# Designs tried in a protein design run: designed miniproteins, single chains, continued (4). Part 85

Each design is a single chain, and the fold is of that chain. pLDDT is the mean over its residues in the fold that is shown.

## One batch from the design tools (miniprotein)

Design m15132
Fold by ESMFold2-Fast:
Structure m15132 (fold): chain A 66 residues (1-66)
Amino acid sequence: MELREKGIEALKKGDIETAAKLAGELAAQGDNEGVREVTEEANRLGLGEEAIKKIEDAAVRALILG
């Protein structure tokens, strides 16, 4: 899915805000695997707990809003 690739690219560039936004869009589409993949990449890159929390919070918010 295109959004997964964009989210991972944003993480590689250190753009946590864009990665969080794209994780939210993946969650809104029901792409839970895509959300997981973005979160796992953030962990692999060692971006830290604050970055991972932003990504998770964006995904949860999108799930609530539908």
Scores: mean pLDDT 79

Design m15133
Fold by ESMFold2-Fast:
Structure m15133 (fold): chain A 55 residues (1-55)
Amino acid sequence: ATISATTVERFQLPNGNTVVSTRYTLKDIQEVIIVSELLDPAGNVKATGVGYARL
């Protein structure tokens, strides 16, 4: 599978943390891998999650 697109989104949470979601689109298999990181107000990574979606 080849990565056809990479998109990064940032969301501020009410507690001052930030969620950074990186979306990798796989063209050959019509799938998306989403990697999300939870950052504290100082920018330290507190948690990482991986999601998978089929188009």
Scores: mean pLDDT 76

Design m15134
Fold by ESMFold2-Fast:
Structure m15134 (fold): chain A 87 residues (1-87)
Amino acid sequence: SAEEYFEKGKKLLGQGKYEEAIKYFEKAIELDPKYAEAYFYLGVALMRLGKYEEAIEYFKKALEIDPDFELAKKGLERAKALKKESE
């Protein structure tokens, strides 16, 4: 299920296996395109890989699905700040 892929992704994220975590979050959103948390954690994994522009896009997608998602709002602001600093 989407939830099972999402849980596997979170476990891999906790283990520092960011690229593997992304694959599982992508599978979760493939099965459930409205899975706001999966978009958020995909953004978090991209942040860990220094892919700030891609992270920004996924945090925006999470907020399009759930506009009150406070963690995604904070993630978006942090990703924008880090992108500006890395240029």
Scores: mean pLDDT 89

Design m15135
Fold by ESMFold2-Fast:
Structure m15135 (fold): chain A 94 residues (1-94)
Amino acid sequence: QFTEEQIAEFKEAFSLFDKDGDGTISTKELGTVMRSLGFQDTLTETVLQDMINEVDADGNGTIDFPEFLTMMAKKPEDLKDPELQDFVMRMSKL
């Protein structure tokens, strides 16, 4: 459960990731953010797609803001994808 302050911070973070301003995060945008966080050695298109597929409720290959909040609400250990676990852990420390 998130506070209004936490939701506002996540909206700001989501806007930084959503470079195209289309209201969704693509594999390209996710890859750019993860590289900035130091995920250079493990990032392939397949890995990024698997991360999105775990949280993509609509099956459209992108993450919208409600899916992003759902991802951030999960404990890292409850996530199946190890790259997504590490990403959520690093984002939660910011």
Scores: mean pLDDT 70

Design m15136
Fold by ESMFold2-Fast:
Structure m15136 (fold): chain A 92 residues (1-92)
Amino acid sequence: AAAAGARAALEGGLLAAKAGTGEGLALGIAGALGGMGGLFEAEVLGNDAAAGRAAKGAGEAAIAGGRLAGSAEGKAAGEAGLAGGRAGEAAA
């Protein structure tokens, strides 16, 4: 769950960054970087709790960035990242 949430947040952040300018771009970049950090925590360090927290924050950033950028796909992927992050934290 945590790794899947981090991947979804990374995708949402990248989609928001590609569509956005200013705040939408910055939030998209934050979501993408947070998603990459969550993947590192889950896949390299095996820390599902830290990966879940990173996926939650990255998912929220991707949702906000997607809304500001008008990226429905970025927002939806960010929502999946947030849900996966919550499930990952609960499982850890």
Scores: mean pLDDT 80

Design m15137
Fold by ESMFold2-Fast:
Structure m15137 (fold): chain A 80 residues (1-80)
Amino acid sequence: SPLERMKEILEEMEKYLEIIKDPNATLDEQREALKKLRDLYDELVDILSALPEVTPEQRELFDKAVELLVEGIKILKERL
């Protein structure tokens, strides 16, 4: 279902954010992880755009995905 795929995407995004947050991660590892976060976010946007109606649960998952992406961008920006 779209909801189950969105949950899987969110779990994957959380894994990549943990790589970005790792103090032992290299800049290249953080850049790769941020690219994966953006790709997953784009997939989630594509799923939502294909839906005739967005449920409150789907909106909540989307809001969480936005928070994860923004956090990853902020961490990488501070390192550049």
Scores: mean pLDDT 88

Design m15138
Fold by ESMFold2-Fast:
Structure m15138 (fold): chain A 85 residues (1-85)
Amino acid sequence: SSTAQLQQYVAEIRALKDRLLKVSGPEADAEFRSTVKAMNKATEVSQHPQAGQDGLADAIRAWKESGDKAVFAEKVDAFIATLEA
């Protein structure tokens, strides 16, 4: 079901976010890219694709402007909350 698939992608996103917070330098950039890919997949199977696209864009913007893992993680959490609404 789309609900089970969304839950699986959300779990993957949470795991990738946790990995991102534990790494630095080039490894953090690689985990950022992996997290973005998982977020895009979650958006495709969600009931709120526009809100998902907006949340993903906001997370990418935060990373590009700040490079701050904590700020990015906060935007990822907001994205997940939006998709589960």
Scores: mean pLDDT 86

Design m15139
Fold by ESMFold2-Fast:
Structure m15139 (fold): chain A 87 residues (1-87)
Amino acid sequence: MGEEGARAAAAGAEGAARAAEEGKYHVGAAAGAIGAAGAYASLRAGGRTEAAERAAEAAREAARAAAEGDAEGARRGAEAARAAAEA
């Protein structure tokens, strides 16, 4: 379901933000990427596209920010992914 994909992306983005805050940028990048992949898988299975797409994009942004050592950017991505999943 699209809702489940969006929540997976939000969880991955939150993991990315937390890992980045701890200086574990490689773990944060992986967590965000896995969350985004889960959302895209849900979209391919016929899930609700709007929430899953927004959450996937936010999780991908959180992963990028974490990879670049930007804990604040990762946190913003996590907040956006959570908002998309809860909408």
Scores: mean pLDDT 74

Design m15140
Fold by ESMFold2-Fast:
Structure m15140 (fold): chain A 111 residues (1-111)
Amino acid sequence: SRAEVRERLRRVLELLGITLSPEQFEVLLRAVLREELDPEAFRALLDFFDKDRDGAITREELPTMDPELFDKLDKDGDGKITFEDFLTFLRAAVLDDRPITRENLLSLDLP
């Protein structure tokens, strides 16, 4: 289960064009799995995605991300997503039974 989630998360991040250090990847994996997190490591991960520390991730902060995938996460159309919205997407993607493809990510049912 955990090894399968790890491999799916890696593929999702590769498809999104997001490059993390091994340490950042492990913190994100633990967050996706709702495991206990070191608060400082989690804050550093938040700061990596939210460079302006405004509580929102913009298209400019994820320039390699597919615009349609960003639009799927940006429910109110304001050009901003929260890290919680991003985690919700990653959880849906890694727990899905389908292959990790652009089409399958776009068709994910998000809460």
Scores: mean pLDDT 78

Design m15141
Fold by ESMFold2-Fast:
Structure m15141 (fold): chain A 79 residues (1-79)
Amino acid sequence: SEAVRRALARAAEAARSPDPLEREVGLAFLRMLLAIAKRTEDKEALRLLAETLGELLASPDPEVRREAAALLEEAEAAL
């Protein structure tokens, strides 16, 4: 879905922001998108989420890395 790709891209951009509040908002959106993808059994969205969350493991923020790792495990378990 193009809407899912746009939402995911915006959430990922926020999670990479130099602003800690924007990073927190980005992570909250990623959690919401994961919950929706799991409920709708959207395997394509789950794959895109896993890919994006994997990229966030390289974040300089240890809180972003920790949350991304936890969400990635959930996305992979749902695949």
Scores: mean pLDDT 86

Design m15142
Fold by ESMFold2-Fast:
Structure m15142 (fold): chain A 65 residues (1-65)
Amino acid sequence: SLMDEIEELLKKHVSEELAKEILEAIKKGDFERAERLLVRAYLEGQISAEVANELGRLLREWESK
């Protein structure tokens, strides 16, 4: 599922603490917070541009459901 893809990418590339915060934001429907946390991960050098773009795409697709 789309949620499983998001969760797997977060667990693979993002710190455990930040991944938990992003997943909590998604579960609460706070996509603005989820996107801000993803941008933070990229700016802090935790994830590559490619990973950030893919996660952003999946987040927008989930929000559109």
Scores: mean pLDDT 82

Design m15143
Fold by ESMFold2-Fast:
Structure m15143 (fold): chain A 84 residues (1-84)
Amino acid sequence: GASDEELQQRIAETLEKAAELAEKAGIKEAAEYFRKAAEAARKGDLGKAQEYLSKGLKIVEEKDPELAKRIIDLLSESVMSLND
């Protein structure tokens, strides 16, 4: 299996990509939440990372459901690709 550090880094990188996608779509509030989630993930604070991710996803789902699906797919890919 992937190390906790490797998982945290991958999740953080995916959350940064989610923030960039949200920002390009004009959903700045969601981008800010995804950046906070990435920072929390790097610190190993998975509870805060999940809280910020959930807040960001809720905003994206309301504004751009297709983008929300892309972000969820990226996160699922990130986690599953590191599973043994």
Scores: mean pLDDT 80

Design m15144
Fold by ESMFold2-Fast:
Structure m15144 (fold): chain A 82 residues (1-82)
Amino acid sequence: MVTDVRFLEPATLEQARRAAELLEKMAQDKLGIKVVARPEIRDGVARVLVKTNATTDEQISKLVELLAEAAREAGIPVEARE
């Protein structure tokens, strides 16, 4: 499954990379869920692509919250969405 989080401002590639690394660590440490997070540039905007085997709404909600937390730690203002 793929989860999406909206950045409220354009992120730099370095901020997206830090958010991706933090998300993978937080998901493993706090939820025991394996995720693959990658910084990516699409249409000139840096984004984080998240892939996970989480299948329940509860697991996805927790991952979205952790991605928002990781993005804020990387200095990116974010809005989490389903």
Scores: mean pLDDT 70

Design m15145
Fold by ESMFold2-Fast:
Structure m15145 (fold): chain A 67 residues (1-67)
Amino acid sequence: DMAEFVREVGEALARRAEALGRLDLAERARAAGRRAVEAIERNDIEGYLEAMKELAELQEEVDAAEA
């Protein structure tokens, strides 16, 4: 289930951000995950790719904050 997988990615990233006290990154991760799920439901490939790109960028920010 692609939508479930994407939701889990966003939530996992958000939980990591919350552990760092970065509530801003956590909300952005959840919002990007929601947009990706919506894009899947609408068969919007471009919207899906943009949301996944944002999740990847947020992952880099969380990884840097953990270091």
Scores: mean pLDDT 84

Design m15146
Fold by ESMFold2-Fast:
Parts: structure tokens; sequence; C-alpha cells
Structure m15146 (fold): chain A 97 residues (1-97)
């Protein structure tokens, strides 16, 4: 593992990429899809019921970034990619209220 890290932001980005690569290697595409959809739907329901704290916003943004890296690394069917991207957009809209 090569880490040319000058800041905590760079360390976070590298960490999310490593986690995405590990998840893609360890899990089947079906299991990975199910976990992503469940997590995004859970976050969406929470955001509809309560305003997120700054720590919760940071965690949700991290989940979105992780999911985007997973989508870059996976050969999901177009229909499933579309569903995930639509859920990401809905979560991002709720965060920006």
Amino acid sequence: MRLDVNSLEEAQEISLRIIAEDLVEELSPEELYERIIKSLKSVKEKLKKSEPTDDEKSAILGLIELTKYILELTDFPEEKKKEINELIEEVEKLLNK
C-alpha cells in the first residue's frame, strides 16, 4: 500500500477507495447491491424523520463517496446502477435542506 498523504482529507479519500476495493473483492455483486440499497434507504428514512447532526452528515457523505467508488469498480447491470444513483440523488437533496 503506497500512501503519499499530506492531509487527513487525502487519508480519508484513500481509505474509502481501499474499503471499496475490499468490499468488491469480498462480496458478490448481488450482496454488495443489497447492502448498498439497504444502507441508502435507511439513511433516506432517517433524514425524512430528523435533521442530521454535523457528524451524521459527514458519515452520510462518506457513505455516498464509498458507494460512488464501488460503482466505478463493479459491473452492475444498468438498471441497478440507475436505482443506486437515484437513491444517492435523493439522499443528497435531503442533506442540502
Scores: mean pLDDT 77

Design m15147
Fold by ESMFold2-Fast:
Structure m15147 (fold): chain A 104 residues (1-104)
Amino acid sequence: APSAQDYLAKGVAALEAGDYEKAIAYYQKAIALDPDYAEAWANLGQAYLLQGDYEKAIEYFEKAIKLDPDYARAYGLLSKALAEQGKYEEAQEYLEKGRELAKK
């Protein structure tokens, strides 16, 4: 059977092709094999963000940050989802935190 990393790669390819449902299915398979895979949680959130499901996107980005608090990309993605909900002050705080982490 494919590894968690193999499913992540298939999910990324599906996302790049615009097949968000297929990407979600692959990221869910990656998480089923490795529940602590912060990158898979962040990519799952990104797929929901691209579908306009901001509530689920936020949940999964928060999960990625909880698993890896130094994951700069997850803060940037969370900021985008919060801004789409009109939560501009909170979005700015996470954007600034992500930029700080990206310098390390």
Scores: mean pLDDT 90

Design m15148
Fold by ESMFold2-Fast:
Structure m15148 (fold): chain A 61 residues (1-61)
Amino acid sequence: MEANRQQLIDTAASQDSLSPAAARRILEASGMAPEEAERLAREVHDGREVARLARRLLEER
């Protein structure tokens, strides 16, 4: 759900680690294609790193 993009990023940043499913959902909600989000979520599921990637996606938009 994309009602508040900043809330999704803040949630990711506040977590030490996310499940791959949660990381993928946050990246998808930030505008990443599902295939890319799944690939990155497999390698990067630390909350801060997921938040950093989501922030960069939103900055690009």
Scores: mean pLDDT 71

Design m15149
Fold by ESMFold2-Fast:
Structure m15149 (fold): chain A 81 residues (1-81)
Amino acid sequence: MDFVDEHKTELEKLLKEVEELAKKGDIDAVKKKLDTLKGILDMYRLMAEAQPHNRGYAQIVEEIEKAIKKIEEILKKAEEE
């Protein structure tokens, strides 16, 4: 399913961008990207609830949740150093 694969690709790009921002010490930019992604997650959760037979929305929700968790781990490590 193309749009699920596109979301995975965009999440991978976002994770790379977050890792580079964290290396540069731009923690505020990382936090902003995390907040934006949480908003996108809420939107897709609503879509999954409205269309429970559409497995693509549920898959996107899972991928976004994984990305958020990884970004939170990056933030935690960056704030400790």
Scores: mean pLDDT 78

Design m15150
Fold by ESMFold2-Fast:
Structure m15150 (fold): chain A 59 residues (1-59)
Amino acid sequence: SREEVIERLKEYGLSEEQAEAIIENAHDEVVRRVALKELQELGMSEEEAEEILEEAQKV
């Protein structure tokens, strides 16, 4: 759900505002690619970052 995606992103140090921005732009392939890189720099695995971004597209 949207709430679960926000909570997971906040666990890695993102603000609620930053998490919302990722969700709103998750349909944009360029933005999604940039977010994937940023999430990995925060310590997320590539697999986990891809999973979160896929869930963000569904909400």
Scores: mean pLDDT 79

Design m15151
Fold by ESMFold2-Fast:
Structure m15151 (fold): chain A 89 residues (1-89)
Amino acid sequence: LVEKAEELIREGERAREAGDNDRAAVLYALAGKLYEEAGDLEKAAEAYEKAASVATPEASRDLYMQLGRIYEKLGKYEKAREYYELGKT
């Protein structure tokens, strides 16, 4: 899982460098899911933050909700609240 997530991050970086922000967002989000499944919540948050930074406002809503949930699990409640606010309609 972690190895595949790292691969997806590298592919996302290449997509971002090529100006393909939509592809980069998808690849970063998939890496975040794999890190989450592996239990690496800190790397999962980092990957979702990268995804949100290149996603459209509409697509970033789900990413902000994921980030809120992950930061709650990490015990960072203020940061979790901030991301939940960003994920609102």
Scores: mean pLDDT 82

Design m15152
Fold by ESMFold2-Fast:
Structure m15152 (fold): chain A 60 residues (1-60)
Amino acid sequence: SEVERIESLIDLPSWVHVDVKKVAEELLKAKPKTGSEVRKFLPGLSDESAQKLAEYIQSL
């Protein structure tokens, strides 16, 4: 599913405790266009990972 793909793209350190599935669902609803918009949901993401997530979501 798109949710599972987004979850796999969320590259956070193991010590960061977030509800990855809930955030993936919120990202699909919000449809962020830029990495900066993705980082509003996941501030701990690198710019590279945030941009990849935005590109994937926009490709759907």
Scores: mean pLDDT 78

Design m15153
Fold by ESMFold2-Fast:
Structure m15153 (fold): chain A 65 residues (1-65)
Amino acid sequence: SVMSDLEKLFKEAEELIEESKTLEPEEVRKRAEELREKLERLRRSLHPETYEELLEKIEKALELA
């Protein structure tokens, strides 16, 4: 379901933020790209605010790397 997929995306994005300083920058970029692809597939089913919140979390992980 969309809600189950959304919960997993939030968890994976938060985990990437936590690991961003320990992982190599290339690995962070790869994982961030995978999360962005998953997010784009769900975009039509998401409230715009939820989409933006997930994007901000992914971008934060990239910034910290």
Scores: mean pLDDT 82

Design m15154
Fold by ESMFold2-Fast:
Structure m15154 (fold): chain A 52 residues (1-52)
Amino acid sequence: MEIGLELRPGVEAEVEGDTVTLTLDGRSETLNIFDLAELQASPFLTSVEVAP
C-alpha cells in the first residue's frame, strides 16, 4: 500500500517510523500514517491519496 500526503502551503512534514509530525506557524500535530481517518481530518493536509 502506498500513501501520498499533500501538504497545505507552509506546512513542514517530518516522518519518523509510522508517524508524521506536521508543523505550521509554530503549531505541530503528530499523526499515525496508517490512520487514514485522522490524516483526512487534519487541517494541515489538503488531501490524502491511497494506492493499492
Scores: mean pLDDT 73

Design m15155
Fold by ESMFold2-Fast:
Structure m15155 (fold): chain A 65 residues (1-65)
Amino acid sequence: APAAEAEAGARGDAARQTWLDYVKKVKEGKPISEIAKELGVSQPAVEAALLNSGVITKEELEKLR
């Protein structure tokens, strides 16, 4: 199991909300760079999260850059 499962518990709801915001903004057609800037994370982190969830394809991700 990955480390910090218990520590992730209380932050899990915030992380889920952040994740839902990512999905919502991508569906609205916002650039990945703007999403990363608004959420205070790096652009590659947003890209990795979206790809790993299967919400977008690599082609869609490249189009959103």
Scores: mean pLDDT 65

Design m15156
Fold by ESMFold2-Fast:
Structure m15156 (fold): chain A 82 residues (1-82)
Amino acid sequence: MIKPSIINGRPVFDARNYSIDEIVAFFANSDRIILVNNYDQAAQLAASNPDAAILIVASNDYANALQAALLAQGKQVTNATL
């Protein structure tokens, strides 16, 4: 189970130690997902995107693979990783 951290009153999910399949399954009911590398970026994007699930991911390669998997499920995905 992926537990959210509350950052500036918004839920942020640290996905860095989870498989792509676990993340896809956990966010099955989320329509919009934003991928970031760090908590500062997550806090800023969470404040400006109230309806989006904000995920902290380990690397650009992981973010690209996760984005492809989520897009295949019909999700709206913003890859904001550095």
Scores: mean pLDDT 78

Design m15157
Fold by ESMFold2-Fast:
Structure m15157 (fold): chain A 86 residues (1-86)
Amino acid sequence: MTLILTLRNLTAEQKEYYINYARELEKRGYDVKIEQDGDTLTITIGNLSVPELIGEILRAIGLELDGHEVKIKRDGDTTTIEITFK
């Protein structure tokens, strides 16, 4: 399964955190693509298992509970999670 994680309105610290997170996934053998546009970061992660995808969805829900804007969309084997930080 493929995850597209779009993160908006990032601080420099949040951007560094998510880039490092993506690098750790790449080290674990996932197909990772990182695209940066100003305060927006898009991370595409291929070859996720269903439990790993569920873990990412639960993490996004946790951010929504913390007051961030979260949108989740599924289209076949691709899940898109969009997070706009407060």
Scores: mean pLDDT 86

Design m15158
Fold by ESMFold2-Fast:
Structure m15158 (fold): chain A 93 residues (1-93)
Amino acid sequence: KDKKLEEADKLVTEGYQALLEKDYEKAIEKFEKAIELGEGEVKAGAYRLLGEAYFEQKKYEEAIKYYEKALEIKPEDVEAKENLEKVKKKLEE
C-alpha cells in the first residue's frame, strides 16, 4: 500500500522524463500505470501529465479528457485549468 504509492510516484517521475524526451508512448504507458496504482494528488498529477502528453501529440480531444479527469480529483489545480483552456483554444484554430 505504501509500496503502491511509492511505485506510482516513481512511475510519474519516469513518465515525466519520457515526456521531456518526447517519447510519448513510454510517457503514456508510465502515467497509465501510475493512475492504476496511485490515488489523490499522485493520480491527479498523472492524469494532468497524460493530458500534456496527448496535447504535445496534438491529440486535443484526448488531452481535454485527461485534464478534466485531473480536475475531477483536484478541482483547484491551476496548471490543469490553464492547460484545459489552452487546448480548447487550439481546437478553434
Scores: mean pLDDT 85

Design m15159
Fold by ESMFold2-Fast:
Structure m15159 (fold): chain A 126 residues (1-126)
Amino acid sequence: MSLELSPEQRAARKAYQDASNALVDAIKNNASAEEIAALEAALVAAFRRLLEVTDNREELINLLEQALYAREGEIVKLILDKLKVSPEVKEKILKIFEELLALSGKDPAEREKLVNEAIELVKKNL
């Protein structure tokens, strides 16, 4: 679906994409561990800026679902903080995320179940 993005939202999405591409290129070019760590920090910073311009709850929940499937724990935490979920709800979702990380790549049904459980818990407690 083509949602018309504001210029600020478009710039934030581009910055996140550029940071992601820079990290991928550095890894492919055998960059130092120090350089990779700096690029990972830049990627997280770019995502924080994207969250600052993303106030739509439905879009934030969609980003959370994507981060859960991608197993991006730091991104999951950032989205939960932006959604202002209670500490109890955050703890339950992070526990579900730990279960998700323990799953093998051959268990798509259980992965879908855990992601859906986390998303339903967020929706009920917002």
Scores: mean pLDDT 79

Design m15161
Fold by ESMFold2-Fast:
Structure m15161 (fold): chain A 68 residues (1-68)
Amino acid sequence: LSPEELIAGARAALAIDPRFARAYVELGRAYYELGDLESALAAYRKALELNPGYAEARENLARVEEEL
């Protein structure tokens, strides 16, 4: 999927369930691929707020922080 398709899919999922942590991880990945590190960081933080045990979000958040 393209980053634009990931963003569209995540937005659709969040319209149904605003607390769907997976959708924020998808947003974070899409923003990261687009080079928008600040938006990626915000999305991964939101995923961890909703699910603190989300290893994938925590790992990706750390990676983005290292690149900023």
Scores: mean pLDDT 82

Design m15162
Fold by ESMFold2-Fast:
Structure m15162 (fold): chain A 55 residues (1-55)
Amino acid sequence: TARPTPEEARVLDAASELIREHGKDAITPEAVAERAGVSVGTVKRAAERMGVKLN
């Protein structure tokens, strides 16, 4: 499997931090986008590509 892009890596890191700090229910596309510094659309596409479920 190819390594994630730098953008996808930021999304994964942001999601992991949110889960650790606030629990699994806190990972919304909006919260991850703000934390990662990307658009909500980018987060949704990255999550779909990586098989990650957002709330």
Scores: mean pLDDT 74

Design m15163
Fold by ESMFold2-Fast:
Structure m15163 (fold): chain A 88 residues (1-88)
Amino acid sequence: DPLVQALVDYVKEHGPNAISDIPQGTGGERDVLDTVQDVLREKGESVTEQDIIEALKPLKPRESGGSASSNDPLPLKPIGRFIRLARK
């Protein structure tokens, strides 16, 4: 699941503070973000991809389609990509 992989990678690279910057209520994704934050709260520094995936499993049947709000749930900030291109 690309959303879970992106969130895990983002958190592992930037730490748990990165999750607080991600919008948690701009659409149907609020449950996903809340679940990820709950796992981080319980595990802290020991959080793993598997922990997040397992926590999100129960939400999967409730949300049978999640590509509708591409830009709303995850603030990937394409601006960072433009800055990278400028440096090249």
Scores: mean pLDDT 50

Design m15164
Fold by ESMFold2-Fast:
Structure m15164 (fold): chain A 76 residues (1-76)
Amino acid sequence: SRADALLQAGIQALDNGDNDSAIGSAQVLQTLATQLGLGEEGQQALDKAKQYIDNGDTDGAKQALQQLQDVVRQGQ
């Protein structure tokens, strides 16, 4: 899905130390959350990821994106 692809791109960016690309992926997902069918839970997870990124918590952001990716892959 588009959501899974964007989440994977963000997670890979964080793994590579490319925080700018990770931020970009999270912001795109946040903007398109309703259109991608992420629901309220997905929007909350993306909001938390944005907060972690804003506070410089890269590990927290990565964990939030990984948890959301798991939900998306399960069809939730």
Scores: mean pLDDT 78

Design m15165
Fold by ESMFold2-Fast:
Structure m15165 (fold): chain A 59 residues (1-59)
Amino acid sequence: MVTAPRVELVDGEYRFSAVELPEAEAARARALEQAALDAVAEKAAERAGPAATEPGVAA
């Protein structure tokens, strides 16, 4: 067993925590965490962009 990330979708938001999994499952869990982090980063960038100072301009 190794410590691996656990990703949960709660109220449209990803929650990250740690859980102990077999090594094979841990590898998959890390891949899922990376995918979720990428999704969160994309969403955060989108939210920051339109919330900043770009009023209806392509940016």
Scores: mean pLDDT 71

Design m15166
Fold by ESMFold2-Fast:
Structure m15166 (fold): chain A 55 residues (1-55)
Amino acid sequence: MKEEAKERIIEAAKTLLEQGYDVEFAIRAARVAAQTLGLEEDIPEIIEKVKELAK
C-alpha cells in the first residue's frame, strides 16, 4: 500500500541519519527507493519529511 511504502522509506532515511550519514545521502536513498516503487508523485513529500527529520 502506498502509505506503508512511504513510511518505510522515511524510516529507512531516519535510520541513515541516526547512523551518521548526511542529509544529502539520506535524500538520495529515499528518492531512489520512491522511484523504484513507482512513487514519483510522492517524491517531494518524502524529501520534505526527510529534511524535517534532519532539523
Scores: mean pLDDT 80

Design m15167
Fold by ESMFold2-Fast:
Structure m15167 (fold): chain A 74 residues (1-74)
Amino acid sequence: EPERAAELYRRAAEAIKQGNIDEALKLVVEASKLEPDVNKGVATVIQVIGLILDGKYDEAIKLLEERAEEVLAS
């Protein structure tokens, strides 16, 4: 469900802003399962994990917000 996937990606971005990384990762994984493009969902999970491990939280937030918009535009 695209709307639910987009909501979960946005909630994951918010969780990162609040420093709740464990919740953010859970939400990204759940969103990836619900989005229509499985390959894009998997890529989003991998990229977000990589950015978080590198301490690039602003880039991870931006990636999640952009993916939420892309899912809703599909």
Scores: mean pLDDT 84

